# Ledger of designs, part 64: designed miniproteins, single chains, continued (2)

Each design is a single chain, and the fold is of that chain. pLDDT is the mean over its residues in the fold that is shown.

## One batch from the design tools (miniprotein)

Design m6206
Fold by ESMFold2-Fast:
Structure m6206 (fold): chain A 108 residues (1-108)
Amino acid sequence: SFDDIVARIDALTDELLAHLPKLSPEEQEEVLRLIAEFRQIVDELRDALKNGDIEKLQELYKRFKEVYERLRAVLDRVVAKHPELQPIVDGLRAAADELLEFAEKAIK
């Protein structure tokens, strides 16, 4: 379900945030900011889906893709320096891709 995908995103982002003390202060700030933006748009997508607001869902889907691409770029840079984070990042990408597929099916 959509709620199951959101729960997985929340769990994986919480796991990633638990590893923040291992990152540089610059990496911590960038990851915190982008995870906050990502979680906010996921919550907005959840609300739009529950309300059946197709126009808002279409707008949020575009914004989600933009935020997700920025997040992926940052996480790829973080993983290059901290390869132990790869499984968490891979899990988050899989959950985000499932969320995108779910949203795409809802707007068709």
Scores: mean pLDDT 84

Design m6207
Fold by ESMFold2-Fast:
Structure m6207 (fold): chain A 90 residues (1-90)
Amino acid sequence: SKLEELLKKYNDIATEIVESTDPKKAVELYKKALEIMKEIVKNLPKDPELAEAYKEELKIQNEKLIEYLKSKGVKEEELKELKKEAEEIV
């Protein structure tokens, strides 16, 4: 399904973020992950309970990615802006 394809793309980019040694590249990859999150939200199941479950999972995954960005040396001010962008999506 389209949702499964988008979730795979998100996981692939998440892996690239984890493997990246360059904080600037990690931030660029994270911004691409945010764009995929927007597409995932557009393609969620029509069942409200199932849609909410996917959103909560995305929030958890996003928090993990932010922690990885922090571990890569991304500054707190930039992390706060990225968190705000993610909160506007899910």
Scores: mean pLDDT 87

Design m6208
Fold by ESMFold2-Fast:
Structure m6208 (fold): chain A 100 residues (1-100)
Amino acid sequence: MEIIERFLKLSVIVSEKGLDDEELKEKLKELGFSEETAELIVKTSRGDEEAEEKLKEILKPALEELKKLQEEIEKLPEEEKKKLLEELQEKAKKVREELK
């Protein structure tokens, strides 16, 4: 799950123009990527095919976790909806109590 959040943050950083390789690597490390992973991302962005293959290997566990989450959602969609409704109701109740 954390890996997916880091990739969403990475998409924002990569959209920033004018970052050089060292600045991009430093920002990736600030997001919690290892120095090795940050270097692979930078090299992949420059067209390094070997770096791209290594990065794909690192991403395999995250893709498998996504597949497992999708299978759990498909098995228990009613329980997921119930949990979300209960969380929303409790948050709404707290907000209403603070506004009084």
Scores: mean pLDDT 61

Design m6209
Fold by ESMFold2-Fast:
Structure m6209 (fold): chain A 61 residues (1-61)
Amino acid sequence: MPSKEEQRLALRQETLREFAARDAEIDADPSLSPAEKEQRRQAVAAELGRRLRERLAEVDA
């Protein structure tokens, strides 16, 4: 059984992988300007950051 610390590390790693995948999708979108891509990245980072915090709170509860 993984420790709480190992569970937190796994969640952070999964979140980073998901962000990288979504960032690659944004970079591949030809309809977006560089400025629009940066705005979309910030929105995705905020969304995934919220999800990560919620999941970490579940582990720590």
Scores: mean pLDDT 83

Design m6210
Fold by ESMFold2-Fast:
Structure m6210 (fold): chain A 63 residues (1-63)
Amino acid sequence: SLLDGLQSLSGEERVALVERLTGLRGERAQELVVRLILGDSQRALAERFGVSVAAVSRLRRAL
């Protein structure tokens, strides 16, 4: 993650939330968090990671 230095412990917690809400693991969950911060659309992320738009929306609220 390009933002690890800014997110610290909260970055790890966000990755854990992604894993719980989407079933993605480790690096894939981390990439989803980074792409959300970079402003990728919910639809694009849902398609790329094979997750629901609703799950991405919930993650965006937690971000």
Scores: mean pLDDT 72

Design m6211
Fold by ESMFold2-Fast:
Structure m6211 (fold): chain A 60 residues (1-60)
Amino acid sequence: EEAIEEARKKLTELEKKVFDIYLKDPNKSIDEIAKELGVSKEEVLEAIGRFVQKYAEVAK
């Protein structure tokens, strides 16, 4: 699907999946997470950055 709304939802789901994988195995490399989810390393790093920022704001 090429719908912008669907793309945004997928990005949010990706952020959740990356976070869950990282919590389960924090030693897993970005490359391995990207391969597991079928996405680019850049997308994984972006997802990590986004939820880390949200967490930092909430966890203050």
Scores: mean pLDDT 68

Design m6212
Fold by ESMFold2-Fast:
Structure m6212 (fold): chain A 81 residues (1-81)
Amino acid sequence: KRLEKRAEELKPKIIEALRSLGVPDEVAQKAADIAAEVLAGSDHPGLLMYAAAQVYNLLVEAGIPRELARKAAHAVFAVLE
């Protein structure tokens, strides 16, 4: 399935973008996994915003400061474009 393959190929790029912002590896991996799961379901334009929002929520729940979580979610959105 092309969407699943594309999502899997994007995981390393998402992890690297999050790590470059100072997000811990364990949290970056979980954020990449949730973004990939969202993308594997559809290529709908609204899905990119939804994936970024899910990453933001996961980072905040993991204890990442809201300002850093916003920058990280924006970086994920940029990778997905």
Scores: mean pLDDT 77

Design m6213
Fold by ESMFold2-Fast:
Structure m6213 (fold): chain A 68 residues (1-68)
Amino acid sequence: GLVKITDSAGNSAVLPESVAIGLLRREAPASKAAEIDAIASLPLGASGTVTVLNLDGKPVTITVTRIS
């Protein structure tokens, strides 16, 4: 399926679910694994969030919505 990713800075992208989850697992700390597992299990139209640090060390909240 496809997911829409949006961040708190206003960026958005549509990606295959497997690619989006893979990127989140790579970029997020291991302590966020349960939140990412919840996102991977989202039903159609539902959203989940995870907070990561950007290159400047500032928190960015990423929202993932399952669209297909």
Scores: mean pLDDT 78

Design m6214
Fold by ESMFold2-Fast:
Structure m6214 (fold): chain A 91 residues (1-91)
Amino acid sequence: QELDDLEVHALVFGKIIEKELLKRPEVKSATVEVKREGDQVVLTITVEANSKEAAEKIAEDIELALRGDPRTVSVERKIEGTKVTVTATYK
């Protein structure tokens, strides 16, 4: 495996969130991506919801989960209609 411990940590946490999101009937799709950016790792979770209200609630829940991880340095969320993108930086 070419992933380091920080990349594995971020990916595992992201996959746990993805699995919980996919159990929700208001979630149409969820994807998780991890990328090394120098000394940090960036985790991106993208979700398609069935409504704008569901998208806002999903974004809040993802941000709360990511901020609960002690390796998370920052969390940013972006909502475009029913599309949610949450980006977490790990160190």
Scores: mean pLDDT 86

Design m6215
Fold by ESMFold2-Fast:
Structure m6215 (fold): chain A 58 residues (1-58)
Amino acid sequence: EEEKKKLEELVERIRRAGLASARHDYAGQGKAVPDAELERRIEEAARIQAESFAEMEK
C-alpha cells in the first residue's frame, strides 16, 4: 500500500531524471534519442533502483 506508492513515485522520479539526462546529452551532441529501446532500458533500470531503495527504506 504505502510501500507500493513510494516505489511508484521513486520509479517515476528516476525515470524522469534518466530521460532528462539522456535527452540533454543527445541534444548536446546533435543526436536523436533512440526512442523505444532507450526508454525501456531507463524504465527497467529505474525499477531495479527503486526496488533496491524501497528495501533499504524498510
Scores: mean pLDDT 70

Design m6216
Fold by ESMFold2-Fast:
Structure m6216 (fold): chain A 60 residues (1-60)
Amino acid sequence: DKRRELAIQAALEEGATPEEAKAIADSVLSLGDMTGDSDEEIVELARRAARAVVNERKSR
């Protein structure tokens, strides 16, 4: 699915690891299926989730 690939790519661009990016993509796609989110909304959700994960690692 294009949406999953876009979400993974967005998360990786924000500095998530490949494992984190896959987990983020699966999570935002599940949420998007429930809410009817657009492709742009899925990408934005993935970016925000990835930023939160990266920020937590820096804070440690």
Scores: mean pLDDT 77

Design m6217
Fold by ESMFold2-Fast:
Structure m6217 (fold): chain A 83 residues (1-83)
Amino acid sequence: SAALEEKRRKLGREIVFDMAKSIVEKNGIIIRSEEEAKKALEEAQKKLDEIASKPSWSRDDLFESILADFVRLYSLHLLEEAK
């Protein structure tokens, strides 16, 4: 049913946010404020752009790219909730 899919999507977003927070924090990235979230978002975007500009990618490059995506997801969620 449509109601089930909506509830699943909402819970799915919450799970993804919790996972992103856990991954970010376990990798030593601490975001405590909106200002830190904005800075983390900008630095994550720069990292993604740097990796995208490379002619080939190491495992470490791929890991840093994935980590940067989690930082972006977590930071964007924090900024959306801070209204």
Scores: mean pLDDT 82

Design m6218
Fold by ESMFold2-Fast:
Parts: C-alpha cells; sequence; structure tokens
Structure m6218 (fold): chain A 128 residues (1-128)
C-alpha cells in the first residue's frame, strides 16, 4: 500500500542517519520510531528483536514474517557489542526485516531470501 511504502521510505531515511554510529543507538531509535511513527501499521505496536531459532542455518542473518512484529537477528552477523558501528550489512538486514514486518513481500527473484522468510548473508547461502 502507499502508506506502507511511505513508512518504509521514512524508515530507510531514519536508518541511514545511523550509518557509522553505534548499533545500539540505532536499534533503540528504531524501536522508538516503530512504536511512535509506524505503530499504526503494526497491530501490536511493537517490533521485537529476538535471537534466531536453533534450527536456522548459520549463514542466515535475519528472519521476519510478513506483517509480524517479531524480527529474528543472528548475533553472529549482528554484533553483541552495541557500541560497534552500523555496517551496510547491518543496515540491509534490519531494513529488510522491518520492511517485512510492515507487510512488504520479498521479491520472488531475490537470491538472498527463501520461502520461510530467511535473509542469507550471501546469495550462495541459498545454493548451499
Amino acid sequence: SAEAEEALEALEKFVSRFLGKPIGQMLLGMQIYIQLEAKHLLKTGTVIFVPLPSDVPENVIARAEVGSSLIHLNPKFIPTDLNAPLTPLHLRAITWAVGRSLGFEPDPSDPWTDAEGNLYATPEGLAA
């Protein structure tokens, strides 16, 4: 929808402001943003970042279901040190996962995603 596309564009602009900043500042700011600015698109009003299930492949960086408030991040690729600077990989993973949470469908030709809602660190992760 137009509202969802506008929310994703606003989120991408918000996230880009934190590139090179400590990841903890970005994650906290994003949770506040989603609760205050984008909560009308999320029935629960909250996006929750949780560890990946143990049965997910090691090269998966994030998992999100379309329209779900639960976002799974792999701590191997998302550092536990929240003082570490946000990288382009972190930006991609978080923006992708929040986009799916806001109701955006994956591109069916995207070689970095699977049918279960997993985002892989590399395209080769889908072939392995």
Scores: mean pLDDT 70

Design m6219
Fold by ESMFold2-Fast:
Structure m6219 (fold): chain A 67 residues (1-67)
Amino acid sequence: MREVEQAERAIELARQEARDVRESGAPKSLVEKTEKQAQVAIERFTRRAQAARDALERAREEALRRS
C-alpha cells in the first residue's frame, strides 16, 4: 500500500515538475531534458507500483483463504 502511494505520488510530482518547467518559459532544450527525465521516472515508478499491487493482491487472497 505505502509503496503504491509513494510511486503514484512520485509520478505526479515528475509530471508536475515537467509542466512547471515548460510553462516557465525555459528553453526548449531544458524542457526536453526535463521531460525525458520525467519519462524515465514515470516508467520506473509505474513498474514499482505494478509489483506492489501484485504483492497486495496476493496478500489479500491469502487473508481471504484463512477466513
Scores: mean pLDDT 78

Design m6220
Fold by ESMFold2-Fast:
Structure m6220 (fold): chain A 74 residues (1-74)
Amino acid sequence: SAAAEEATRRADEAVRRAEEVGRKLEGESSLRAGVAAGLARITRAVGKVAGEELEGAEKAYELGEKAVENPAEA
């Protein structure tokens, strides 16, 4: 449960940051922010549903951050 809670917390932070970025990039690169937000939400879902898959949730969070930095690779 603690691992799932930690993954959920990180995912929630990623979602908030991605939404903030999306708001700033509404006129440009909105797709990048959208992809990051989507991946962060997947991380949150993984953290809640599969408590033992903390690594999967963390990797999804990392992918969300990379999508913001490198949208062409998303």
Scores: mean pLDDT 64

Design m6221
Fold by ESMFold2-Fast:
Structure m6221 (fold): chain A 90 residues (1-90)
Amino acid sequence: LMEEIEKLKKELEELIREIEKWVERLKAGEPVDFKEVTELQTRTNKVIKDLLELSKQADESVRKEVVERAREGLEALSELTKAILAHKRA
């Protein structure tokens, strides 16, 4: 359980970094493959869902850490969505 949570937390950190790179590219007006962006969004949402599900079996302190990490992931997804909308309007 803890190993699985730690693995997913690290995967989410990697996904957030990838999202930040895409946000930078979108803000720069670079051509982007929206299929890659949608796959990144889907994978990030799945990791967040899996983390929250596993956290139900964990101690309250671990659950609070997972909720905070999930919040960071959702913030990254929100920023990505805003960047996509701005890119399409430009």
Scores: mean pLDDT 82

Design m6222
Fold by ESMFold2-Fast:
Structure m6222 (fold): chain A 95 residues (1-95)
Amino acid sequence: SMLALELGRQALEDGRQAVELGEEALNSEDKSPLERAKRATAAAIIASGGIFLSEKALEIGGDDPEAVELAKRGLELAKRGIELAKKAMEKVKKE
């Protein structure tokens, strides 16, 4: 299904964005606690979307190896984005 492939590609992109925002939230010590908390929140929201899209890509395109690979990679990155967001928020709470 072309839809499963497109959903997998979007999930991978959302996963990458979530990791980038999560790393910025964790490592941008020049920014206020509120600005870092906002980035962590954005990372968590985007990651949640990436997980949902990955699950739908796997549901629709389980017989398409390319769609499955993209969805699995997107899911892994989205989970990493959530973990980075959690670490960033924990760091902010200690300030």
Scores: mean pLDDT 89

Design m6223
Fold by ESMFold2-Fast:
Structure m6223 (fold): chain A 81 residues (1-81)
Amino acid sequence: AMLELEVITEDGKRARITVPLDATVEEVADKLAEKLGIPREKVLRAFESLGLRPDDRLGDFLPAGRYRVTLKGDEVEIERL
């Protein structure tokens, strides 16, 4: 089972990634930073706004499925598709 993340930034950058349920927030942040061309620390701060730590597994918080992730400065919104 996998998580499909459609990620959008405030400035209109977009990325799609697919990660396993045991992927850490840190691993997801690294992939998103690479694909979006933004600092890793910005992505980690956004997830921190939801109470998520770098070593947390994203699949412990989100069931398998497709999600839209909107990065707004130091905040993130997650919507199930």
Scores: mean pLDDT 83

Design m6224
Fold by ESMFold2-Fast:
Structure m6224 (fold): chain A 61 residues (1-61)
Amino acid sequence: SRIDEIEANVREKYASVPEEVLDALIAEMRREIEAGREEFSPALQAALRAVLAAERAQADA
């Protein structure tokens, strides 16, 4: 399924990011997919990048 593929790709690509953060991101992605979106909204994509960048900075601090 699309959501399974996205979840696997995100967890593999961002394995260094805490699972709690990835779970939150995946939950938003799941919400968009369940809404029948063909692609993630620009707002969601921006939020995903912002959250990952913030967590990376926090982990480095």
Scores: mean pLDDT 71

Design m6225
Fold by ESMFold2-Fast:
Structure m6225 (fold): chain A 88 residues (1-88)
Amino acid sequence: MLPEGVQQALDALRHTAASEGLAMRGGLLGLAEQYPETREPLREVMGEERYEELWAEWQAQPLETRQRYLRILEQFARLGDIDLTLSL
């Protein structure tokens, strides 16, 4: 089972995603915004069409929303149990 803090962060992300129309995949695109080196691997894994659709949706979100997702992802990385780079 995930640690309680991680589960609470995931629940908050899911709640925010539901209210703002973003899926958890929006968090991966947030990583691609902050770390440009992750963009090409994501495009290759997801396929060009899907990546472009999700990237456009992500870029359409308010800056505050995008920053919120990035902070949640950084907290998961800091917990050491989730390598977000390898979960792409």
Scores: mean pLDDT 57

Design m6226
Fold by ESMFold2-Fast:
Structure m6226 (fold): chain A 64 residues (1-64)
Amino acid sequence: MTPSQQQFIDSVESFIERAKRGLATDEQVQGMIDQMEYVISRTKDPEFRKKLQELIEELKKILE
């Protein structure tokens, strides 16, 4: 992964930790999922795609 891709992952992981503490709304969590799905549609890096898919699944579990 590139440094920019790693920075994005770090930002999402930070957001997930805040969401797990109840510091994010369901609308904000859904917005992050939508943004990540958009990024996946635009990337050809299989490592980056796999990591984003794992993080999306974690965010979806927060909404359940």
Scores: mean pLDDT 84

Design m6227
Fold by ESMFold2-Fast:
Structure m6227 (fold): chain A 65 residues (1-65)
Amino acid sequence: GRREELIREALRRGLEAARAGDGEAVSKQAALLATLGHTDLAERLGEAVRAGDYETAARILESHL
C-alpha cells in the first residue's frame, strides 16, 4: 500500500544520502520513517548522523531494503 511505498522510498533516499555523506538528507528521511512508525530505526539513523558515521547509517538502511 501507500505506507509501504513511502517506507521503501524513504529507505532508498536515505541510503543514497548516507552514501553521499548528506546528513541533512538522512535526517529528513529518518524523520519521515519515524512518522511512518519506524521510530527505533529513525533514532538509530539520527545517532549515526550525529556521530558522522555514514557507513553505519548506510548499513542500517541496506539491512531494511
Scores: mean pLDDT 87

Design m6228
Fold by ESMFold2-Fast:
Structure m6228 (fold): chain A 110 residues (1-110)
Amino acid sequence: DIDPKLYAKLPPEIQAALRYLEEDPLADPAKTEAALTLLVNHPDPIVARIGVNSALDIGLKDPSIVLEPLRLAFSHPDPEVRERAYSVAKRIYEHTKDPRVAELLEEFEK
């Protein structure tokens, strides 16, 4: 959930991505990956963290959608965004045991 005053100040493409992810993010995996990537690349740590948090529920159902967005979030300038991305990836791995998520976690620790 994002503050309505902060939401109103965001670029139209970020607002559209946030609305899209609240609907049916599993209906179009490529569009969902693009929306998550747009959010996690945003310089505002609040926006990036929303993208990372959305990646948890999506990644628990389809890990392939969140691999690249979470990898990008590991390089975010805010350490809290990076640490949250690691926590999300770890929770997805504990649930799914997907070896691609295991490789992603190893990349963070190098």
Scores: mean pLDDT 84

Design m6229
Fold by ESMFold2-Fast:
Structure m6229 (fold): chain A 100 residues (1-100)
Amino acid sequence: SMEEVKAELKELLAEEKEEREEYADDAETYGSLQFVIEALEQALASDDIEKVARMLRGLADFLRERAAEYAESNPALAARLEAFAERYEKIARKVEEVKK
């Protein structure tokens, strides 16, 4: 249901804010996480199921691209970004099922 989806997105938003706080002195990483947080807030405010699904898939792709950039220099951060990306993809699939 969309109610379940919105609850999962609120949980993800809280976790993303905690991750951003860990990188307060890293402007590039902070900016990337802030972009994700703002996109999540837009998804939470939207009732357009197709738009929400596209936004979540876009966030998953964005986070995987960032994870690849960190894979050698910060493998722990890369793993956490990949984990967030997988969660966005799972929620996007749930959103797509609500439309069906």
Scores: mean pLDDT 84

Design m6230
Fold by ESMFold2-Fast:
Structure m6230 (fold): chain A 63 residues (1-63)
Amino acid sequence: MEELEKKIAFLKKQIDSLNFLLEHLDVLRRLYGEEFADRVAEQVQKQIENLKKEIDELKKKLS
């Protein structure tokens, strides 16, 4: 149980890092342009969705 809780905490930190990137897409847009920033946003959003699904599966194992 303790190990599962630690893994969930780690995955939440990964999501926080990806959300930080999404909040700062204006920097990427400025440096590399709109198309690049849009592609990064799409990839990051998919990654966050996958991480949330993994967290949900781990939570099911806790209870």
Scores: mean pLDDT 82

Design m6231
Fold by ESMFold2-Fast:
Structure m6231 (fold): chain A 97 residues (1-97)
Amino acid sequence: SAELDELLEELEKLLKEIKETDDDEKIKELFEKAEELFEKALELAEKENDKEAAKRACELLLEICEEVLKKTTDKELILRAIAAIFRAIGDLLELEL
């Protein structure tokens, strides 16, 4: 759907912004937005039975988490990113089963 495509595009934009910034506060804000958009994208993809969109959302979240972990020194944000990685992997496994 157009709404799902827009959510995935916004996740891709957040990934790009995280790659382009070294500001810890901005990285935290962008990550929190990415978590929110991911949840909306995954829920909408599940409602639409769009497995490819759900997989893309998980893949984008994994890339976002990787970039956050490379740049942040905030222990709480590190733990949140690790938790998000496990969630995305779990969702990907459900999609392949």
Scores: mean pLDDT 87

Design m6232
Fold by ESMFold2-Fast:
Structure m6232 (fold): chain A 64 residues (1-64)
Amino acid sequence: SLDELRGILRDILYKKYGNEMLAYRQAEAAVDLIKRVGEEEALKILSEIDPNTAKALEEALKKM
């Protein structure tokens, strides 16, 4: 589910940045993007504008 994805993504981003608020905001933004354009297009967009979040999202999807 998207709620599970958000939780996993937030954990990965928190480990990377060491900032819980930033991790939460980036995970929320990524999930909102997926809701609007779908998973494949969201990964493509994030790879161009935020490659760190794109990599974290790819890792989160592999854990589901």
Scores: mean pLDDT 85

Design m6233
Fold by ESMFold2-Fast:
Parts: sequence; C-alpha cells; structure tokens
Structure m6233 (fold): chain A 76 residues (1-76)
Amino acid sequence: SAEFEALVAELAEAVRARDLERVRALLGQLSTLIRTWEEFERVAAAVREALRALDPESAFLREVEDGLVRLATRLP
C-alpha cells in the first residue's frame, strides 16, 4: 500500500537521522500495518541498509535492531 511504502521510507530517513523517538513511533505504526513475513522483510531490509550508511553508534544500532525484533514478534 502507499501508506506502507511511505512509512518504510520515513523509517529509513529516521534511522539515517539517528532519531530514535521517530524510529520507535514509525515501527509502532508499521506494527499495525504489517501482516506477513514478506512485509517485515521489506521493513528490515530498508532499516539495515540505512544502518549500513551510518558510522554506527553501537547503542543506537542495538536499540533499532531490538525494535525490529519486537516488530517481528507481532506477526501472526
């Protein structure tokens, strides 16, 4: 959906900006929209590509990865 694709793009931007509060809010919104592992994989791929573009701060990276794990646990 257009809403899903827009949220994934905003999430990638939030990760590049290292805006943890925005990342959490967008992951929360995506958790209400994702229904399949394929959709989760698209989210995870976008996030991990954005994390790769940063000079990683280990605390931020761990918190974002933890957010992805929590997103996955909400899948049926």
Scores: mean pLDDT 81

Design m6234
Fold by ESMFold2-Fast:
Parts: C-alpha cells; sequence; structure tokens
Structure m6234 (fold): chain A 90 residues (1-90)
C-alpha cells in the first residue's frame, strides 16, 4: 500500500478544501448539479493521476485512468451524491 507522508496528507486536505469551496461557488452561481458533479469527478481524477505520476507509478496511473473510464457512470452518480450533501450543509 502507498503510505502518504504528513506533507502529502496536508496537501490532500488543502486540495479537498479548495474543491469544496469551488463547488459552493458553482452552487451559488446556479450551475446544474450534473455539471458540478462532472467538475468534482474530473478534479479528483486529476489529483489521483498526478499523485501516481509523481510517485513514478505510470502503469498504476494508466490502470486507474482505464478504471475511471470503465466506471464513469458510477463515479458520476457518487459525485452527484457528494454535491447534494454539500448543498444540504449550506
Amino acid sequence: MIELTEEEIEKLKKYVDEIIEEIKKLIENGVELEEIAEYLMEKVTEFALKYLEEQGKLEEAEKFKKEVEKNREHILEASKEIVEDIVKSL
């Protein structure tokens, strides 16, 4: 298993907080839930791919990308649920 350093964990928390703040702004601007869910999915995928590439795990990054493409509908639905939970917390 990949162990995250304290610096990597802090970077991840900061990134998650930034994504939540951007989602809140999109909600305030009346952007459709589906578009916000697509945004969340793309940002999380981008972060995970960059992390794997920075660790030199290029084969794992390629496999992850294929799994995301294969499970796109399920990931999108999960992302919609997360966005709805954020809306309810406002």
Scores: mean pLDDT 76

Design m6235
Fold by ESMFold2-Fast:
Structure m6235 (fold): chain A 95 residues (1-95)
Amino acid sequence: GKLAKEIEKVIEEYRKKAEEALPEIKTEEEKRELVRKLTKEVVEKVVELMRKAGVEQEDIDIFVEAFDYAAENGKEPPEEVAKKLEELEKKIEED
């Protein structure tokens, strides 16, 4: 649907920004910090798009929790959270 395409465009825009900026950074710590910063900006834009499209707050919270868990712990979210995120992606694609 329209929302899925708008989200894809945001992700692609930030991917290009990362590819452009990363070669100028010399330390792994600075690269991690840039990726963390860009990931947070992507999440914020995607959440705003979901809210404008009328996605329920509970579904938005699942998305935020999944990405916050990954950013905070450096690991994939728990299987239950990942499954809820997959179900949310299917809803967005079907609408």
Scores: mean pLDDT 73

Design m6236
Fold by ESMFold2-Fast:
Structure m6236 (fold): chain A 56 residues (1-56)
Amino acid sequence: STEEVYEAAVNYQKARNAGNYAEALKYAKKMAELIRASPDKQAAVDAGTAGVAAAK
């Protein structure tokens, strides 16, 4: 779902901010899988973009 993509993107960016590249890669893979499985891929990508932007 778009909500799960958003949450994965938030966690991905938080991991990047912390310098935890292994965790960031795990969330990046999760985002890719969720987007691939999404019935609306554009909405899923937009949710991911919003999640990254929200994580400061």
Scores: mean pLDDT 84

Design m6237
Fold by ESMFold2-Fast:
Structure m6237 (fold): chain A 65 residues (1-65)
Amino acid sequence: SEELERAKEIAEKIGKEIAERLEKILGKKAEYTVEVDGDTITVTVKVGDFTLTQTYTVETLLKYY
């Protein structure tokens, strides 16, 4: 789906921006992953022992981002 591809790109951009911000604040390398499961997209950002997970619907990403 074109909508799913676009939503995934938005989620990847969100993950990258969060990771870059956390790297700058914490002075440690951050990594992010984006996973798709049906109509939901989960962004996970890890920095050392800290893990942040945010789950979005495809609809939410396309409507508000």
Scores: mean pLDDT 85

Design m6238
Fold by ESMFold2-Fast:
Structure m6238 (fold): chain A 105 residues (1-105)
Amino acid sequence: SDKQRQMILDILKNNIGVLKDMKKTADKETQEIIDQLIEQYEKLAQMVANNAPVEEILEQVNQAIELLDELGKKLNENGTMMQRLEMIAIGSGLELVRRILEKML
């Protein structure tokens, strides 16, 4: 539905904002992972806005989750407490997006 699509887009936009803020204090290697994750989120937002098949959007969400796991591992090594909390919030947002998409199938 249009409301479900808008809800997904709002979650993705909020997560991109958090990632951009996290990037400001991250080391170079962590910034490179964050940049890849922002690109994945922007691609995901375009797919949702363009009414791509739900199955294709879910595949893209799974790729973003894998990259988020890489970010989480990096932040466990050298991240701040704030960055780790922000990562948990982003992960929760992606899981909510996945659940909304599964209900659209």
Scores: mean pLDDT 87

Design m6239
Fold by ESMFold2-Fast:
Structure m6239 (fold): chain A 58 residues (1-58)
Amino acid sequence: SADVARAARVTLRDGSVVDAVVVTKGDGTIEYFTEVPGRGLVRIPPEDVAEVELLPPL
């Protein structure tokens, strides 16, 4: 029932690398979010994600 958020570096299918947050919901749904200058926090469609590198907690 609790969501789990992790910091990550995400490589998109176009080859762009962005700093992101990976959220795993209690039902197993995974969502990706990144901060875009001028637009704020934006959800990344999972189909646009090529690679995910989870960052260690600091």
Scores: mean pLDDT 78

Design m6240
Fold by ESMFold2-Fast:
Structure m6240 (fold): chain A 100 residues (1-100)
Amino acid sequence: MEKMAEEGAKFMRDMAKGNPYTMGKVYRKTGELYEKQGKLREAALFYLQSGKYFFMDGDYDRSLESFQRSLDYAGKSGDQTLIDQSNNLINEVRNKLASL
C-alpha cells in the first residue's frame, strides 16, 4: 500500500464511499458465487475480505461468520496461509467481543 500511495489512497477512499458494510456484503456474495462453482480457495479469500470489511464497520458478528466460512473453505482447499490468516482474525474478533 505504501508504494502505491497516490493510487492506493484514492482507491481506499473510493471503496470507503461504498461503506465497509456494503463492501462486506459484496465480498460475501462473491464468495458465495465461488463456493457454488466449487472454487473453494477463491471462496475462502472473498469470505476473508468480507470479514475484514464487517470488522471495520464494527459488525463483529458478521465478521466472525465470514472468517469462520473463510477458515472452512481454506481448510477444504488446503491453503495453509488462508487457514492461518482466518484463525488469527477469528481470535481478533473473539477478543474484541470478550472486551465488551
Scores: mean pLDDT 80

Design m6241
Fold by ESMFold2-Fast:
Structure m6241 (fold): chain A 61 residues (1-61)
Amino acid sequence: MLLTVGELVGVREEQVQLFIDNFGKLPVDIRDLSREEFLKVMSSIGIDDADAEKIYDALNR
């Protein structure tokens, strides 16, 4: 996309969709992960660290 739009603050729509599509396929409960472990898992599925941090912060409000 030429315009970055996300369902979370500043997160690209494509990154949010990657998260949603992979949420039920992950071998671990992502809610139990530390921030560092969460970012590592998100990187493995193609989500950028900056977008992954925003997703983590939104989940842990």
Scores: mean pLDDT 64

